# Designed miniproteins, single chains, continued (4), part 9

Each design is a single chain, and the fold is of that chain. pLDDT is the mean over its residues in the fold that is shown.

## One batch from the design tools (miniprotein)

Design m12282
Fold by ESMFold2-Fast:
Structure m12282 (fold): chain A 61 residues (1-61)
Amino acid sequence: MPPSLDQQFTQTLSQAVQLYEQGRHDEALELLRQARRRFATVDPRLADVLDGFIRQFEEDS
């Protein structure tokens, strides 16, 4: 079975956090922005949540 949108969202966040902790801030932000664009066409609510995380990463990086 393909992963649910919620599972894809959680996996993306986990990967972005791991990249951020490794000092790969640009890669983490790119991953989140790509995911936000993808989710915006499928589930705008998840895209809004991702936008919040992108802002947090940009302000804290």
Scores: mean pLDDT 79

Design m12283
Fold by ESMFold2-Fast:
Structure m12283 (fold): chain A 107 residues (1-107)
Amino acid sequence: DPSKLVEQLKELREKLKEAIEKKDKEKVIEVSDKAVDVAEQLLEALKPYMSEEEYEELWSLVAELRGLQLKIKESTDLEEIIELSQKIVETLEQIIEIAEKTLKRKE
């Protein structure tokens, strides 16, 4: 259910913001990893409801999300991890916006 996946991404976005505020590296890594997994599931669930152009846009954002998450796993600098995590939050907000617009057009 794509609507439930959107709700899960919203919850993960809020958990990630909280982990960033607390500077909790372990929680940032855990939550961002879950967010990538849910975003990939959402991309596939929305595919039948999107044009080719809309799918490519969402695919690009999900790919960016994965790239940022991999950089976090490789980083030993807490400041860099926080900056990358803030970019993940921004990317999640864009993914959620596209998903909600797609679902509103469907009912």
Scores: mean pLDDT 87

Design m12284
Fold by ESMFold2-Fast:
Structure m12284 (fold): chain A 57 residues (1-57)
Amino acid sequence: SRAELLARIEAAFAAVRRLAALAGVHFDTAEELLDRILAHGGDPALVVDVARALFPP
């Protein structure tokens, strides 16, 4: 669900921000990032998993 995807992004927020910054993407909220990923046909769960792998907590 949207709420589960938002919770996943929020739990890994620092890692996801770092991954997005490497692509020149900046955001202030988890909702803004989720909407951008979905607008580009991306998988938010995969983005979170990749971010966690590259930038572990």
Scores: mean pLDDT 80

Design m12285
Fold by ESMFold2-Fast:
Structure m12285 (fold): chain A 133 residues (1-133)
Amino acid sequence: EEILSKIPEELKPQVQEEIDFIRDLLLPAGREVAEKAVQLFLKLILENNNDLVKATREFIRFFLEETGIPKSLADKAADEAVEALKKYGSLRKALTENPLKYPHLVNALAFAIGNLRYLGRREPFLKALEEKL
């Protein structure tokens, strides 16, 4: 990926791990949604001077708010995502090892995916992704 080539070599493994998590999470909503979400995440990393924690917070808040999750829950989920990333180095590892420690993140992600797949939020979210890219 052209954007990934701009990420510092020492950060590429961690960035790739988060990209894989986002892609796996969103692939049930369709390949186009998953790939555009990955592109937005990479853009946010670059715009935040390679601050993965800040990029992750901004991405999770955007994703949850644009998929119909209330702002108060989206903010709590984003805070838990940041704590998970800092403690475990990856969201996938944190959610695999201690999902009960991140209840707002787990619930918000589940509701967001449900909204994308079943409640007509796919096309509005795709449009929001395109407007951010």
Scores: mean pLDDT 87

Design m12286
Fold by ESMFold2-Fast:
Structure m12286 (fold): chain A 85 residues (1-85)
Amino acid sequence: KLEEALERLRRLAEDPRTRALAEIALALITAKASGDPAVEAKARETIAALAPEAEAAVAALSPEERAELERRLAEIQALADEALA
């Protein structure tokens, strides 16, 4: 299931409008899976660097596009949570 979550994130990263969010989510999931403080620190750096781009991209979405993105991210999060439980 973790591979499925990562594959869905890679597909989101192919779309310029969702790339920053996909990279942030990938960093968070990778940090949680590794349990390594160094990987967690790198994830925080990635989030800080990409947060402005992700916020701008989400703000540019229509309400329908945002709802669909939130649904897709929730599905990916559920898959990651099941794999890491």
Scores: mean pLDDT 79

Design m12287
Fold by ESMFold2-Fast:
Structure m12287 (fold): chain A 97 residues (1-97)
Amino acid sequence: EVVSWEDIVEFLLNTVLSVLPEEQKELGELIVQATIGGSDKILKEKGFTDEQVEEALKLLEEAGYTELAELIRKSISGEISDLSERLELLEELYKKS
């Protein structure tokens, strides 16, 4: 099965933005970028706190995206430092959607 990088990014963006309220859309877009990049650097550079990020992840969990929220949390924290591993885990979630 050919899953493109664009398909995974679009899936992640659409899922996060569908759950977050309008006022958190910028945070949602930055969470997607942080997940892909495997660090919280972009979130910190844009002035978002760890508390604001965790609140957004809790909204994903409450919407039924518990596995995605956990993967995002691990990716942003640098726990999954390998880009290939993050991509494989995101692809598995995409296939479940």
Scores: mean pLDDT 81

Design m12288
Fold by ESMFold2-Fast:
Structure m12288 (fold): chain A 64 residues (1-64)
Amino acid sequence: SAALDQARAEALGGQAAGLVEALTGQPATVLSASVSGPTDGTAVVEAGGKRYTATRRNGVLTLT
């Protein structure tokens, strides 16, 4: 459902922001987050003037 996909996207964005804050020591802002299912999604986060992309594929999360 759209509501579940939105909740999953928000959760992914929050997880990505928390990870970027832990890594950089800077406050992080979620610029976008989207999911294509329970195990797949992408979030873009900005901290300290730099953008980070968190990609979740088949349950595996990577940050670039």
Scores: mean pLDDT 84

Design m12289
Fold by ESMFold2-Fast:
Structure m12289 (fold): chain A 76 residues (1-76)
Amino acid sequence: SEARKNIEHLLEIYSEWADGGNEEVKVLTEEAQRLLKMLEELIRKGAPSSEINDVKRELVDTLGRAGEIIVKKAEE
């Protein structure tokens, strides 16, 4: 899936910022990795669309929060 590859690419970028010592980005990156794994498991099991969509929303929100921190730090 293109969406999966895009998420994995974002996680790679975020991991670089986490490795640079940004603790907030590290926590959010670890949470996003957990949510991605949960999403993959739910899809594999054929879970209800509502459960899949809930995890998708939480994953997108977590990635967005990490991205906001990165943009803000890059502007400092």
Scores: mean pLDDT 82

Design m12290
Fold by ESMFold2-Fast:
Structure m12290 (fold): chain A 72 residues (1-72)
Amino acid sequence: MLKERILELIKNNDFEGLEKLVAEEKARMDANPDDVEGYRRFLVAVVEAALEAGLELPESVLASVAAAKAEF
């Protein structure tokens, strides 16, 4: 499940991998605009995973979440 992959990246402090994953999901949404809700659920899963781990998200990930909120 995507949330499990996000949690693994966060636990390993692989923030570059997390930023890349966010960019890849954004690219998938751009290719398939009908999957906007899938992208929103992904961003929610990232935020929830960070809260569960007690970690601050990287600025680039926070910017992606803010941009998504502005679009929706």
Scores: mean pLDDT 68

Design m12291
Fold by ESMFold2-Fast:
Structure m12291 (fold): chain A 99 residues (1-99)
Amino acid sequence: SEEAKFLKTVIDNLKELRDRIEKALKEGNDVEATLAARQVYLSLLGAAKKAREMGYEEIAEFLEKKADEVRKNMRDPEAVLEIVKSTIKELEEKLKEVE
């Protein structure tokens, strides 16, 4: 389905950003960790806008809520990493319901 395809794309993008934050934190690269956290916020906002345009209002609201959580924790890349991991898990559960 179009919804499943959309969710897979969002999940894949978040997994890439998760890996970027994890690597930056392990290397002690605070600048890269912060940039990756900012990119998570922008990615979630973009995904929410696209979900709304496609008529997936519940998914859009979920992504907007997660974007706000990231925004509030943007100076704490470890907290952003936990939000990303939780968001991926919740989106994977939503994906199972539409496959």
Scores: mean pLDDT 90

Design m12292
Fold by ESMFold2-Fast:
Structure m12292 (fold): chain A 89 residues (1-89)
Amino acid sequence: SAVERAKELTKKLEELFEKELKEAGLTVEEVEENPEKMPPRLQKLVEIQKEALEKYKELVEKRGDTPEAREEALKEAIELMEKKLKELE
């Protein structure tokens, strides 16, 4: 399901964030307080997550807030995030 794909993708994204933070010697709190200190790769990961979330919200607003519309919007947002993450590999 799209929900299961979202869970797996979230875990992968969290692992990528942790790796980039460790390599930069930064904590989550430090990057939240000082976004300008984020290395370019970490900034790109944050942008990908925000872009996917924005896509989801736009689709739900456009198609209506039904369980079916939410599932389809989630699927499309996941596909966008997966595509963008592959471009970083």
Scores: mean pLDDT 78

Design m12293
Fold by ESMFold2-Fast:
Structure m12293 (fold): chain A 101 residues (1-101)
Amino acid sequence: KLEELIEKLKSPDPLEQIRAVQELAKLNTPEAVEALREATKSKDPIVQAAAAIALANSPYATEEDLIELAKSPHPTVQEAALKAAEKRGFDKAVEEAKKNL
């Protein structure tokens, strides 16, 4: 359930937080995508990057989501945003991601 996954994001174990991110990504709902957007604001850089990559790969990620992810300081997040933008034809997000790679 979504609420249980959000609680897992508060775990002191980064691995449990990453698993919650992966489960949220599989739910494929707008509510799960909103939880992933909040998780991208995590103060833990590993959890932040995992949530950002999961968001980039979501079919509910908007072009604006991908543009924001393309500005990430994490190269793996920038690469995920570029690949997602290319797959979905989001030209503005593609241009933003290429500027940082």
Scores: mean pLDDT 79

Design m12294
Fold by ESMFold2-Fast:
Structure m12294 (fold): chain A 60 residues (1-60)
Amino acid sequence: GAMGEAGVKRAEELLAAHPRNAAARVGLAEAKRQLEMGDDEGALKAAEGTERALANGNGP
């Protein structure tokens, strides 16, 4: 849904600026998978996890 899509897009843009964050890359992949399966809440949570990983630095 719209919230999950917005979350994924935001996480993608943040990851593009910080491409070496492995935890963020994994989180974004999971968020996209949840969104494709129709789990909007799961996609949003995974996208938020990606944002937290990026906020905490370049590592897990």
Scores: mean pLDDT 76

Design m12295
Fold by ESMFold2-Fast:
Structure m12295 (fold): chain A 90 residues (1-90)
Amino acid sequence: SLLDEVLKQIIEFIEKLAKEEKDPEIFKEGLEIVLDAFEKLSKIVPKEEFEKAVNEVIDHIKSLLPSLSEEQQKEAEKFIEKLKEIKEKK
């Protein structure tokens, strides 16, 4: 589905962001782009598919946490909280 392709691209973007962007401000801005994308997706994607996509991204970010700096981990944890809030509002 289109959502599956978009989700794959988001996950690949997050992986690249974690690997290449060691500046915590750039890392934060990258995650904010993903949050904005999910806010928009929440308006057009069915609830069940949206919740699955959010959970998959959260699980993926959690798997990356041990490889991140302390500052990046704090931004990633804030991202997870905000993404959960977007899911709850859906």
Scores: mean pLDDT 84

Design m12296
Fold by ESMFold2-Fast:
Structure m12296 (fold): chain A 63 residues (1-63)
Amino acid sequence: GAAAVRAVLAANGVTLSDVDAQAIVDAAREHGAERVATAIGQALGLSEEQTAALRAALEAATA
């Protein structure tokens, strides 16, 4: 869920509201979890491992 996405991003110094985290989950439903996680990872300068954790959280949230 959105809470798992918030937890991954908070571990990387990014604080999100519940609304913003839900918007990311909704974007992953529309565009795919891997695409959304990669785009956010590139924009925020996340490591490959951190981007993979975000992708996993989004895949779980969209299943």
Scores: mean pLDDT 82

Design m12297
Fold by ESMFold2-Fast:
Structure m12297 (fold): chain A 58 residues (1-58)
Amino acid sequence: SSLLERLLAAGLPLITVGAGILVVVHGLSYKEAAYRLGVSVSTARKSARKVREFLESQ
């Protein structure tokens, strides 16, 4: 399954998955990911951290 499907199956919120993937997989800055999804930079940063922690556990 895709990384998106695995993150959603792990119970992460859709916004967290989207923001985290934009930063971790696509290499966007926290500001750019936040802008694209209409969330705060802090939310994008925390989202990227959660996605990184998930990848470290795989």
Scores: mean pLDDT 83

Design m12298
Fold by ESMFold2-Fast:
Structure m12298 (fold): chain A 79 residues (1-79)
Amino acid sequence: SREEVIRLGEEAARALEAGDEERARELAKQAASVGLKAGMSPDEIEMLVGHHLLERGVPVEVVTRLGRLIHEAAEELLA
């Protein structure tokens, strides 16, 4: 669901801010998987998470990095 994708994205952003890149990658992959199963494209998942996090005041650097992780994971899951 959209809500689940957003929640996983929020948790992944917190992991990145804490320096836990491995956990962030795992959460980004989960967000990508849930989004794809909900019929979203990689771009749509990245935009949904990115827009929500920017509205919450998450730093642009963190949002950009997480967006790349989500997009890469989604593309890999589609390959």
Scores: mean pLDDT 86

Design m12299
Fold by ESMFold2-Fast:
Structure m12299 (fold): chain A 82 residues (1-82)
Amino acid sequence: DPGIEELKKKIEKLVEDLEKLANDPSVPLEEKEKKAKEVIKELEELKKLASRVAVQPLLDWIDEAIERVKKIAKEAKEKEEK
């Protein structure tokens, strides 16, 4: 399904872009945290859409992406506190 493949690519890009932002020392922690929250919100909206088609592997992928974003935000905060 082209729509599912496009959604997966969008999810991966959102997480990768946030990882790059989180590892940029020139970006303030507040902006990193704000972006992490925005990405989580978008992933939650994508999960609602995916739930309508009842594709369990896609739902699992989105849940894993949300957890990755949460870990990225936590690691960025820990790096700034050091």
Scores: mean pLDDT 78

Design m12300
Fold by ESMFold2-Fast:
Structure m12300 (fold): chain A 78 residues (1-78)
Amino acid sequence: HMDEVAEKAYEIAKELGLSDEDARMVGAAARHLYELGFSEEDVLEFARKAAEEMKKATSRDERLQAITKAVNEALEKK
Protein backbone atom coordinates (compact mmCIF):
# COMPACT_ATOMS: atom_id res chain seq x y z
CA HIS A 1 0.00 0.00 0.00
CA MET A 2 2.74 2.47 -1.01
CA ASP A 3 0.21 4.82 -2.62
CA GLU A 4 -1.79 5.08 0.63
CA VAL A 5 1.35 5.92 2.64
CA ALA A 6 2.44 8.53 0.07
CA GLU A 7 -1.07 10.06 0.09
CA LYS A 8 -1.16 10.20 3.92
CA ALA A 9 2.27 11.88 3.97
CA TYR A 10 1.10 14.39 1.34
CA GLU A 11 -2.03 15.19 3.41
CA ILE A 12 0.07 15.70 6.56
CA ALA A 13 2.31 18.15 4.67
CA LYS A 14 -0.73 20.00 3.25
CA GLU A 15 -2.33 20.23 6.73
CA LEU A 16 0.93 21.71 8.03
CA GLY A 17 0.73 24.44 5.37
CA LEU A 18 3.09 23.29 2.62
CA SER A 19 2.42 24.05 -1.05
CA ASP A 20 1.20 21.27 -3.36
CA GLU A 21 4.70 21.00 -4.90
CA ASP A 22 6.42 20.69 -1.50
CA ALA A 23 3.75 18.31 -0.14
CA ARG A 24 4.23 16.05 -3.19
CA MET A 25 7.98 15.96 -2.50
CA VAL A 26 7.25 14.83 1.07
CA GLY A 27 4.88 12.16 -0.28
CA ALA A 28 7.48 10.90 -2.79
CA ALA A 29 10.18 10.72 -0.09
CA ALA A 30 7.75 8.88 2.23
CA ARG A 31 7.00 6.32 -0.51
CA HIS A 32 10.74 5.78 -1.05
CA LEU A 33 11.36 5.15 2.67
CA TYR A 34 8.38 2.76 2.85
CA GLU A 35 9.81 0.80 -0.15
CA LEU A 36 13.12 0.56 1.76
CA GLY A 37 11.32 -1.22 4.63
CA PHE A 38 10.44 1.60 7.03
CA SER A 39 7.15 1.15 8.91
CA GLU A 40 4.11 3.31 8.11
CA GLU A 41 4.44 4.86 11.59
CA ASP A 42 8.10 5.84 11.00
CA VAL A 43 7.33 7.16 7.51
CA LEU A 44 4.44 9.35 8.73
CA GLU A 45 6.62 10.68 11.57
CA PHE A 46 9.28 11.47 8.92
CA ALA A 47 6.61 13.33 6.92
CA ARG A 48 5.68 15.53 9.91
CA LYS A 49 9.32 16.37 10.71
CA ALA A 50 10.25 17.04 7.07
CA ALA A 51 7.18 19.25 6.54
CA GLU A 52 7.86 21.26 9.71
CA GLU A 53 11.49 21.87 8.66
CA MET A 54 10.47 22.76 5.09
CA LYS A 55 7.87 25.20 6.43
CA LYS A 56 10.65 27.08 8.32
CA ALA A 57 12.69 27.48 5.10
CA THR A 58 12.46 30.80 3.27
CA SER A 59 13.79 29.72 -0.15
CA ARG A 60 13.29 26.77 -2.51
CA ASP A 61 16.93 25.72 -2.04
CA GLU A 62 16.48 25.71 1.76
CA ARG A 63 13.32 23.56 1.41
CA LEU A 64 15.24 21.09 -0.80
CA GLN A 65 18.03 20.99 1.80
CA ALA A 66 15.49 20.40 4.60
CA ILE A 67 13.85 17.39 2.91
CA THR A 68 17.24 15.98 1.80
CA LYS A 69 18.53 16.24 5.39
CA ALA A 70 15.37 14.56 6.75
CA VAL A 71 15.72 11.67 4.25
CA ASN A 72 19.43 11.21 5.07
CA GLU A 73 18.69 11.20 8.82
CA ALA A 74 16.02 8.52 8.29
CA LEU A 75 18.42 6.41 6.17
CA GLU A 76 21.13 6.58 8.89
CA LYS A 77 18.75 4.63 11.17
CA LYS A 78 19.05 1.63 8.81
Scores: mean pLDDT 81

Design m12301
Fold by ESMFold2-Fast:
Structure m12301 (fold): chain A 65 residues (1-65)
Amino acid sequence: SEEAEEQNRRNLELMMEKLSKMGEPGKKAVEIAEKLVKEGKSPFEAMSEMMSTPEGREAMARLEK
């Protein structure tokens, strides 16, 4: 539903906000997610693919510290 899609967009936006405040690893992960969204990926797909990259995994590991 559109409600679920909006929730996924909010989740991605919140994640990108947190990542952007972490410095270089977070900024690289945000750039990857933004590029994927610009290329037509859904917010869910962009988040999943970003988290599967080496840069995304590093940023997520630092976020969870």
Scores: mean pLDDT 79

Design m12302
Fold by ESMFold2-Fast:
Structure m12302 (fold): chain A 72 residues (1-72)
Amino acid sequence: MDPVEEAERLLEEFREALRRGDYREAGRAFQRLLSLGRRALAETTDPEVRRRLQEIIDEALELLREHERALG
């Protein structure tokens, strides 16, 4: 399985769960995304794959910060 494609899918699951207010599903998608990202970044030497994975992780972190600010 392509780690970039899987990470993009998990990011979409996270984004949709947050929009629905399903914080348990959002938390699961986020944890799965971070675990996948950490493993893939440790295993790959391809700079383009590393760049895309980091961008996806950064976007997920930004979405999380936005929702944390809204909740307090």
Scores: mean pLDDT 81

Design m12303
Fold by ESMFold2-Fast:
Structure m12303 (fold): chain A 81 residues (1-81)
Amino acid sequence: SSEEKEKLIEGLVKMLLSLAEGAASDEQAVNAIVSFLRHLLNSGVLSREELEELVERVLKELAKRNPALAKLFGKAAEELL
């Protein structure tokens, strides 16, 4: 259902933000997030539209918390999608 997918995306956003916060550097954070997103893309668990929504939500939250990390992630996400 739409509600189930929204909860999944919200949970994934929170998980990826926690990965970023736990990383030793901004580069490690971006590499970990991109690696996970590539795995999701290859698995087919999320549609392209759902994956794009996930990326957009992570980017917006990172922009509030760490603008430098958000810029690095934004560039990497463009290459992924």
Scores: mean pLDDT 83

Design m12304
Fold by ESMFold2-Fast:
Structure m12304 (fold): chain A 138 residues (1-138)
Amino acid sequence: SEEDELLAEFEKAAERVSAKLVGLKILNQDNPLLVKAMDKLIEIISLIVEAARSTDPEKRNELIQKIKEKIKELETLVDAAKPDIHPVIYEALKRIIELIKEFVEKFPTLSQRERLRLAVQTLEEIEKILDEAMKKLS
């Protein structure tokens, strides 16, 4: 079904993004603030995955609230890391934060299929930002 195809695409996108974030964390393991920011972003991606899969409105609302709280923590870590990280990484992380904020705003009003599409689109845009940043650093 179209829903099964969206779920498969969603799982692949989440796996690719998680792998790239882990890679970025390993490359920057000497920067503890950036490592904490990457860990926070990995946690946020996991919550996005759980929210998009959830059929329970109460559970979705709880997960969205957790994402909002973790976005604020991520912004604090990214801004604190700014002097010690490459400007390309800083700009990429700020763009990713804005995408996740848009996800959180749009998500509550959507159908299950539209939520899966939004989650796939958000993960693919995050992947693109990470790929563009890594290309500029190579």
Scores: mean pLDDT 87

Design m12305
Fold by ESMFold2-Fast:
Structure m12305 (fold): chain A 63 residues (1-63)
Amino acid sequence: MEQYRLIAEELEKVAEEAAAAGNTDFAEYLRRFSERIKEAAEQGDWEAADEAVAELARYVASH
């Protein structure tokens, strides 16, 4: 639970940086992932939360 909260907080910060750079669509995309991770963790679906984190990390690393 705490780990997913920290990941979600980090995504919010990255989203703020993207918005500051003028990429508001990407910032919104990151905020949506943060929300999905938090919701999955709250529902006890840690596998779905881990998958979302891994998918987002790969996307960000490749773009």
Scores: mean pLDDT 76

Design m12306
Fold by ESMFold2-Fast:
Structure m12306 (fold): chain A 65 residues (1-65)
Amino acid sequence: MLVVNEEMVELLAKISGMTKEQTIERMLSGDIPGISPELAKEILSGYAGPTRAQLEALRAAGAEL
């Protein structure tokens, strides 16, 4: 619920060490593991939240949700 849109992008940017713009580009290009370009569009529109697999991947990367 709390990790969508800008918060999701910021979290991925912090984990990956990239800027917000680079993170958005990589999400839309399918370069982020566990995030398809279609899912990236849904996250950026605020429609879809992370799946269980994505939450587990974020936890493994050091993020607690």
Scores: mean pLDDT 62

Design m12307
Fold by ESMFold2-Fast:
Structure m12307 (fold): chain A 81 residues (1-81)
Amino acid sequence: SRQETLFRLRLIALESGVYVGERAYENGKLETAKKILELTLADGRALLAELERYFPDSPLVARVRETIARAEELLKKVKEA
């Protein structure tokens, strides 16, 4: 559906946020990485809440959860660095 296309675009934006955050971390830009990953997590949690409330059976739920988990692990590494 068109709504699922919009949710997929939001997921792509989250995956891009994780990618950019990881690249910032790899380049020693810890404050930049932290800011990007915290914003990505906030957006990811908002998307997850919306999907679970309105479209709980969507295959996007699992992918958003996986993306949030990756962002959380990266943010942990950034904070411990």
Scores: mean pLDDT 88

Design m12308
Fold by ESMFold2-Fast:
Structure m12308 (fold): chain A 78 residues (1-78)
Amino acid sequence: SIDDALAAIGEAVQAGDVAALRAAAERLYELDPSFALAFLRHVIRELQKPPAPTDPLSAAQRAALIAALEAFLAEHEP
């Protein structure tokens, strides 16, 4: 379901897991391409905000997640 794919994206982001994020993004795209692209752009914008003091992600992990999402968007946008 879309809810399961959204939960998987959130979990992958919190874990800094690029492979899991890619898989979850692909799943969301299979379910609703237009919504997926809009949502992933939103996730990139959220990741570009200053991290909360309790955020366990390193700058390198955050950059890797952003790069993976930007690559996914480039692959799927005209």
Scores: mean pLDDT 81

Design m12309
Fold by ESMFold2-Fast:
Structure m12309 (fold): chain A 65 residues (1-65)
Amino acid sequence: MERLRRAMAEVARALESIPTVRVVEERETHLRVADSSKDARTYAAANIIAISVSFEGGEVEVERV
């Protein structure tokens, strides 16, 4: 759990380095990010991306909501 939490935190920080992206929810196995660009939203199929990680199962799921 702690290793997964650190990995998720690193991913969240990397995503926050993109000027138009903001992490809106950070959990141990789940991140929610939103495109905070007011004009650039026009072509996005989804404005929110959910990222889920299953450590024990060795699964990573990236899903647009």
Scores: mean pLDDT 52

Design m12310
Fold by ESMFold2-Fast:
Structure m12310 (fold): chain A 58 residues (1-58)
Amino acid sequence: MDQARRLSDNGVRHQQQGDFDSAVRDFDQSLRLFQQQNDVHGVIGTRLQRIGVELDRE
């Protein structure tokens, strides 16, 4: 759980810095870990954050 959360936090930092490629990578890795942990709230939150990055990137 801690690793998935840290990746999500790193994704937010990269998005704030305009590093969208790194943000997407971090969120994708976080999402996989939350899915493996059956953390439904983590999965939903990370998916929403990842969608936000894709929208900002377009």
Scores: mean pLDDT 80

Design m12311
Fold by ESMFold2-Fast:
Structure m12311 (fold): chain A 57 residues (1-57)
Amino acid sequence: SEELERDAREALRRAGLPEEYLPEVVNTAEAFRRGFRMPYSRRLVELAVLMVQISAQ
């Protein structure tokens, strides 16, 4: 969703990660929403960014 994409960009900027990770963060958050039926929240986006950050190392 547009809201998810905006929140993901903001979270990436705060984490100091480049916007090129945006598709991976969005896909991870959508996987959590659809696979685990997690409701949309700021924490969901933060978790997705954290997972991408950990996976990049």
Scores: mean pLDDT 78

Design m12312
Fold by ESMFold2-Fast:
Structure m12312 (fold): chain A 83 residues (1-83)
Amino acid sequence: HMEELKKIDEEFRKEFGDLFEIEQLYEAGNITEEEYRQKILEVLKKKGYTPEDLEEMIRKAKEAGLPVYAEIFEKALEVYKES
């Protein structure tokens, strides 16, 4: 039950840990909103993620029952729209 959820979360963290780390820095107040946006864009550019890729990632995170990652991807997509 909980072991399966932990395993799914661990797989997502391996693939999307960069975005998760940036979100943690922002929530802790260690970076500004502007720095947060720039760091998100840098990761997305480095990984080659498009807005369409982010929309797919949001859907997959929701299907996997990982609302934290869905929220991170939604925020990243919003950064793209504001850029």
Scores: mean pLDDT 77

Design m12313
Fold by ESMFold2-Fast:
Structure m12313 (fold): chain A 78 residues (1-78)
Amino acid sequence: MQEVIDRIKERVPNPTGELLASLRVWSQDPSAIRGVAYELHTKYGFSHEEIGELLGVSPQTVRRALREYEETGRTFVP
C-alpha cells in the first residue's frame, strides 16, 4: 500500500483527502479498486495504463474495474 501512495504522490503532489480515503478503503477491501480507478480516471484524467502503473495492477484490470463501475451504477462512498 505505501508504494501505491508514493507513486500517486509522484503524479499528484497534493492528493485530495477524498482520494486518500478511497485508497485507505481499497487497502481493507480489494473490491474498492473500482471506486479508486474511477476517481483517478474522472477527476485526474489518468489513462488506464497510468492508473495500472499507479495501483500496481494491469491496465486490463483497470479497464475491467471502470467498466464494472459504469455497468452496475455502483455508488461508492469512501
Scores: mean pLDDT 73

Design m12314
Fold by ESMFold2-Fast:
Structure m12314 (fold): chain A 96 residues (1-96)
Amino acid sequence: MLSKELQLAIKQLRAVGLIEDLKLKQEKGSEEEYKKAHKDFIKEVVEIVREVARLHGKEEAQRFADRILQNARNAEIPQETYSDLKAAIDEELAKI
């Protein structure tokens, strides 16, 4: 079986790829493509955070989410998308 550390690293890479795709849509996509990417991005990141919580618990999911939010901030994603992502993560973790 994969170690906890390796499982978390794979999920981290997936989340980073989602941030990179969102930035590509922001830079080269239409406004409508970006609006769709915004919704899909938040949904997919929340699903990853939910999987981390299910497999490794709420505390690990919070640490994972904090790392993803920091990566998103460093990548300079739009403030509206960042705010919606943070709110969606906070809501998901509050259900646990």
Scores: mean pLDDT 85

Design m12315
Fold by ESMFold2-Fast:
Structure m12315 (fold): chain A 70 residues (1-70)
Amino acid sequence: MFYAAAPESADEEVRQEIIDIIREAHEKTKDLPPEEAGNVYAEAGEKIRDLLAQAEAEGRVTIRPAPPPP
């Protein structure tokens, strides 16, 4: 399932990088079949997760945990 941690507060630079990752994934998936699109989004999710983890360790962002699936 696709769930992303949302920062409650973040450094502007961190937010910009997250936006860039999401936009790059959207641009790459425009002409891709669903299977390949899923892989691109999964990779983007990993990059965002790693970025947020690093930023949280540096005290630059507070990550709100995603609610559990029903």
Scores: mean pLDDT 69

Design m12316
Fold by ESMFold2-Fast:
Structure m12316 (fold): chain A 100 residues (1-100)
Amino acid sequence: MEEVAGVELINLAAVSGTDRREIAVFVWGKSGKILDGEVLEEPDAERLRELLERAGVTSFKRQTVVYPDGSVKTYEKPLPLEEILRLLADGSAVSVLLEP
C-alpha cells in the first residue's frame, strides 16, 4: 500500500445541499491518489476506526477543520473521532483532514 498522506472526512449535506447526515471518507496517498474510501450513512466511530485500521493509520499528529463560514483551523493534537463525527453530522464542520 502507498504511504497515507491523510484521511479526509466531508459532510455531504454541507457540500450537496441534502439533509442526509452522510459523511464521505477518503484515504489520500502521498502521490495525491485516493487509496480507500467509504460513505458513512450515520456517524459511526467504530466503522471509521475499522477504515483507519485497514488503511494502517491509528494515530494522527495534525487535524485541519473547515467550517461553514469558510474559516480553517489546524490542531496539532486531533479531537477524538466521536467529536469529529459529531461536528460533521450536526453541520458545525464542512470537512476534517487528519494527518498521520
Scores: mean pLDDT 78

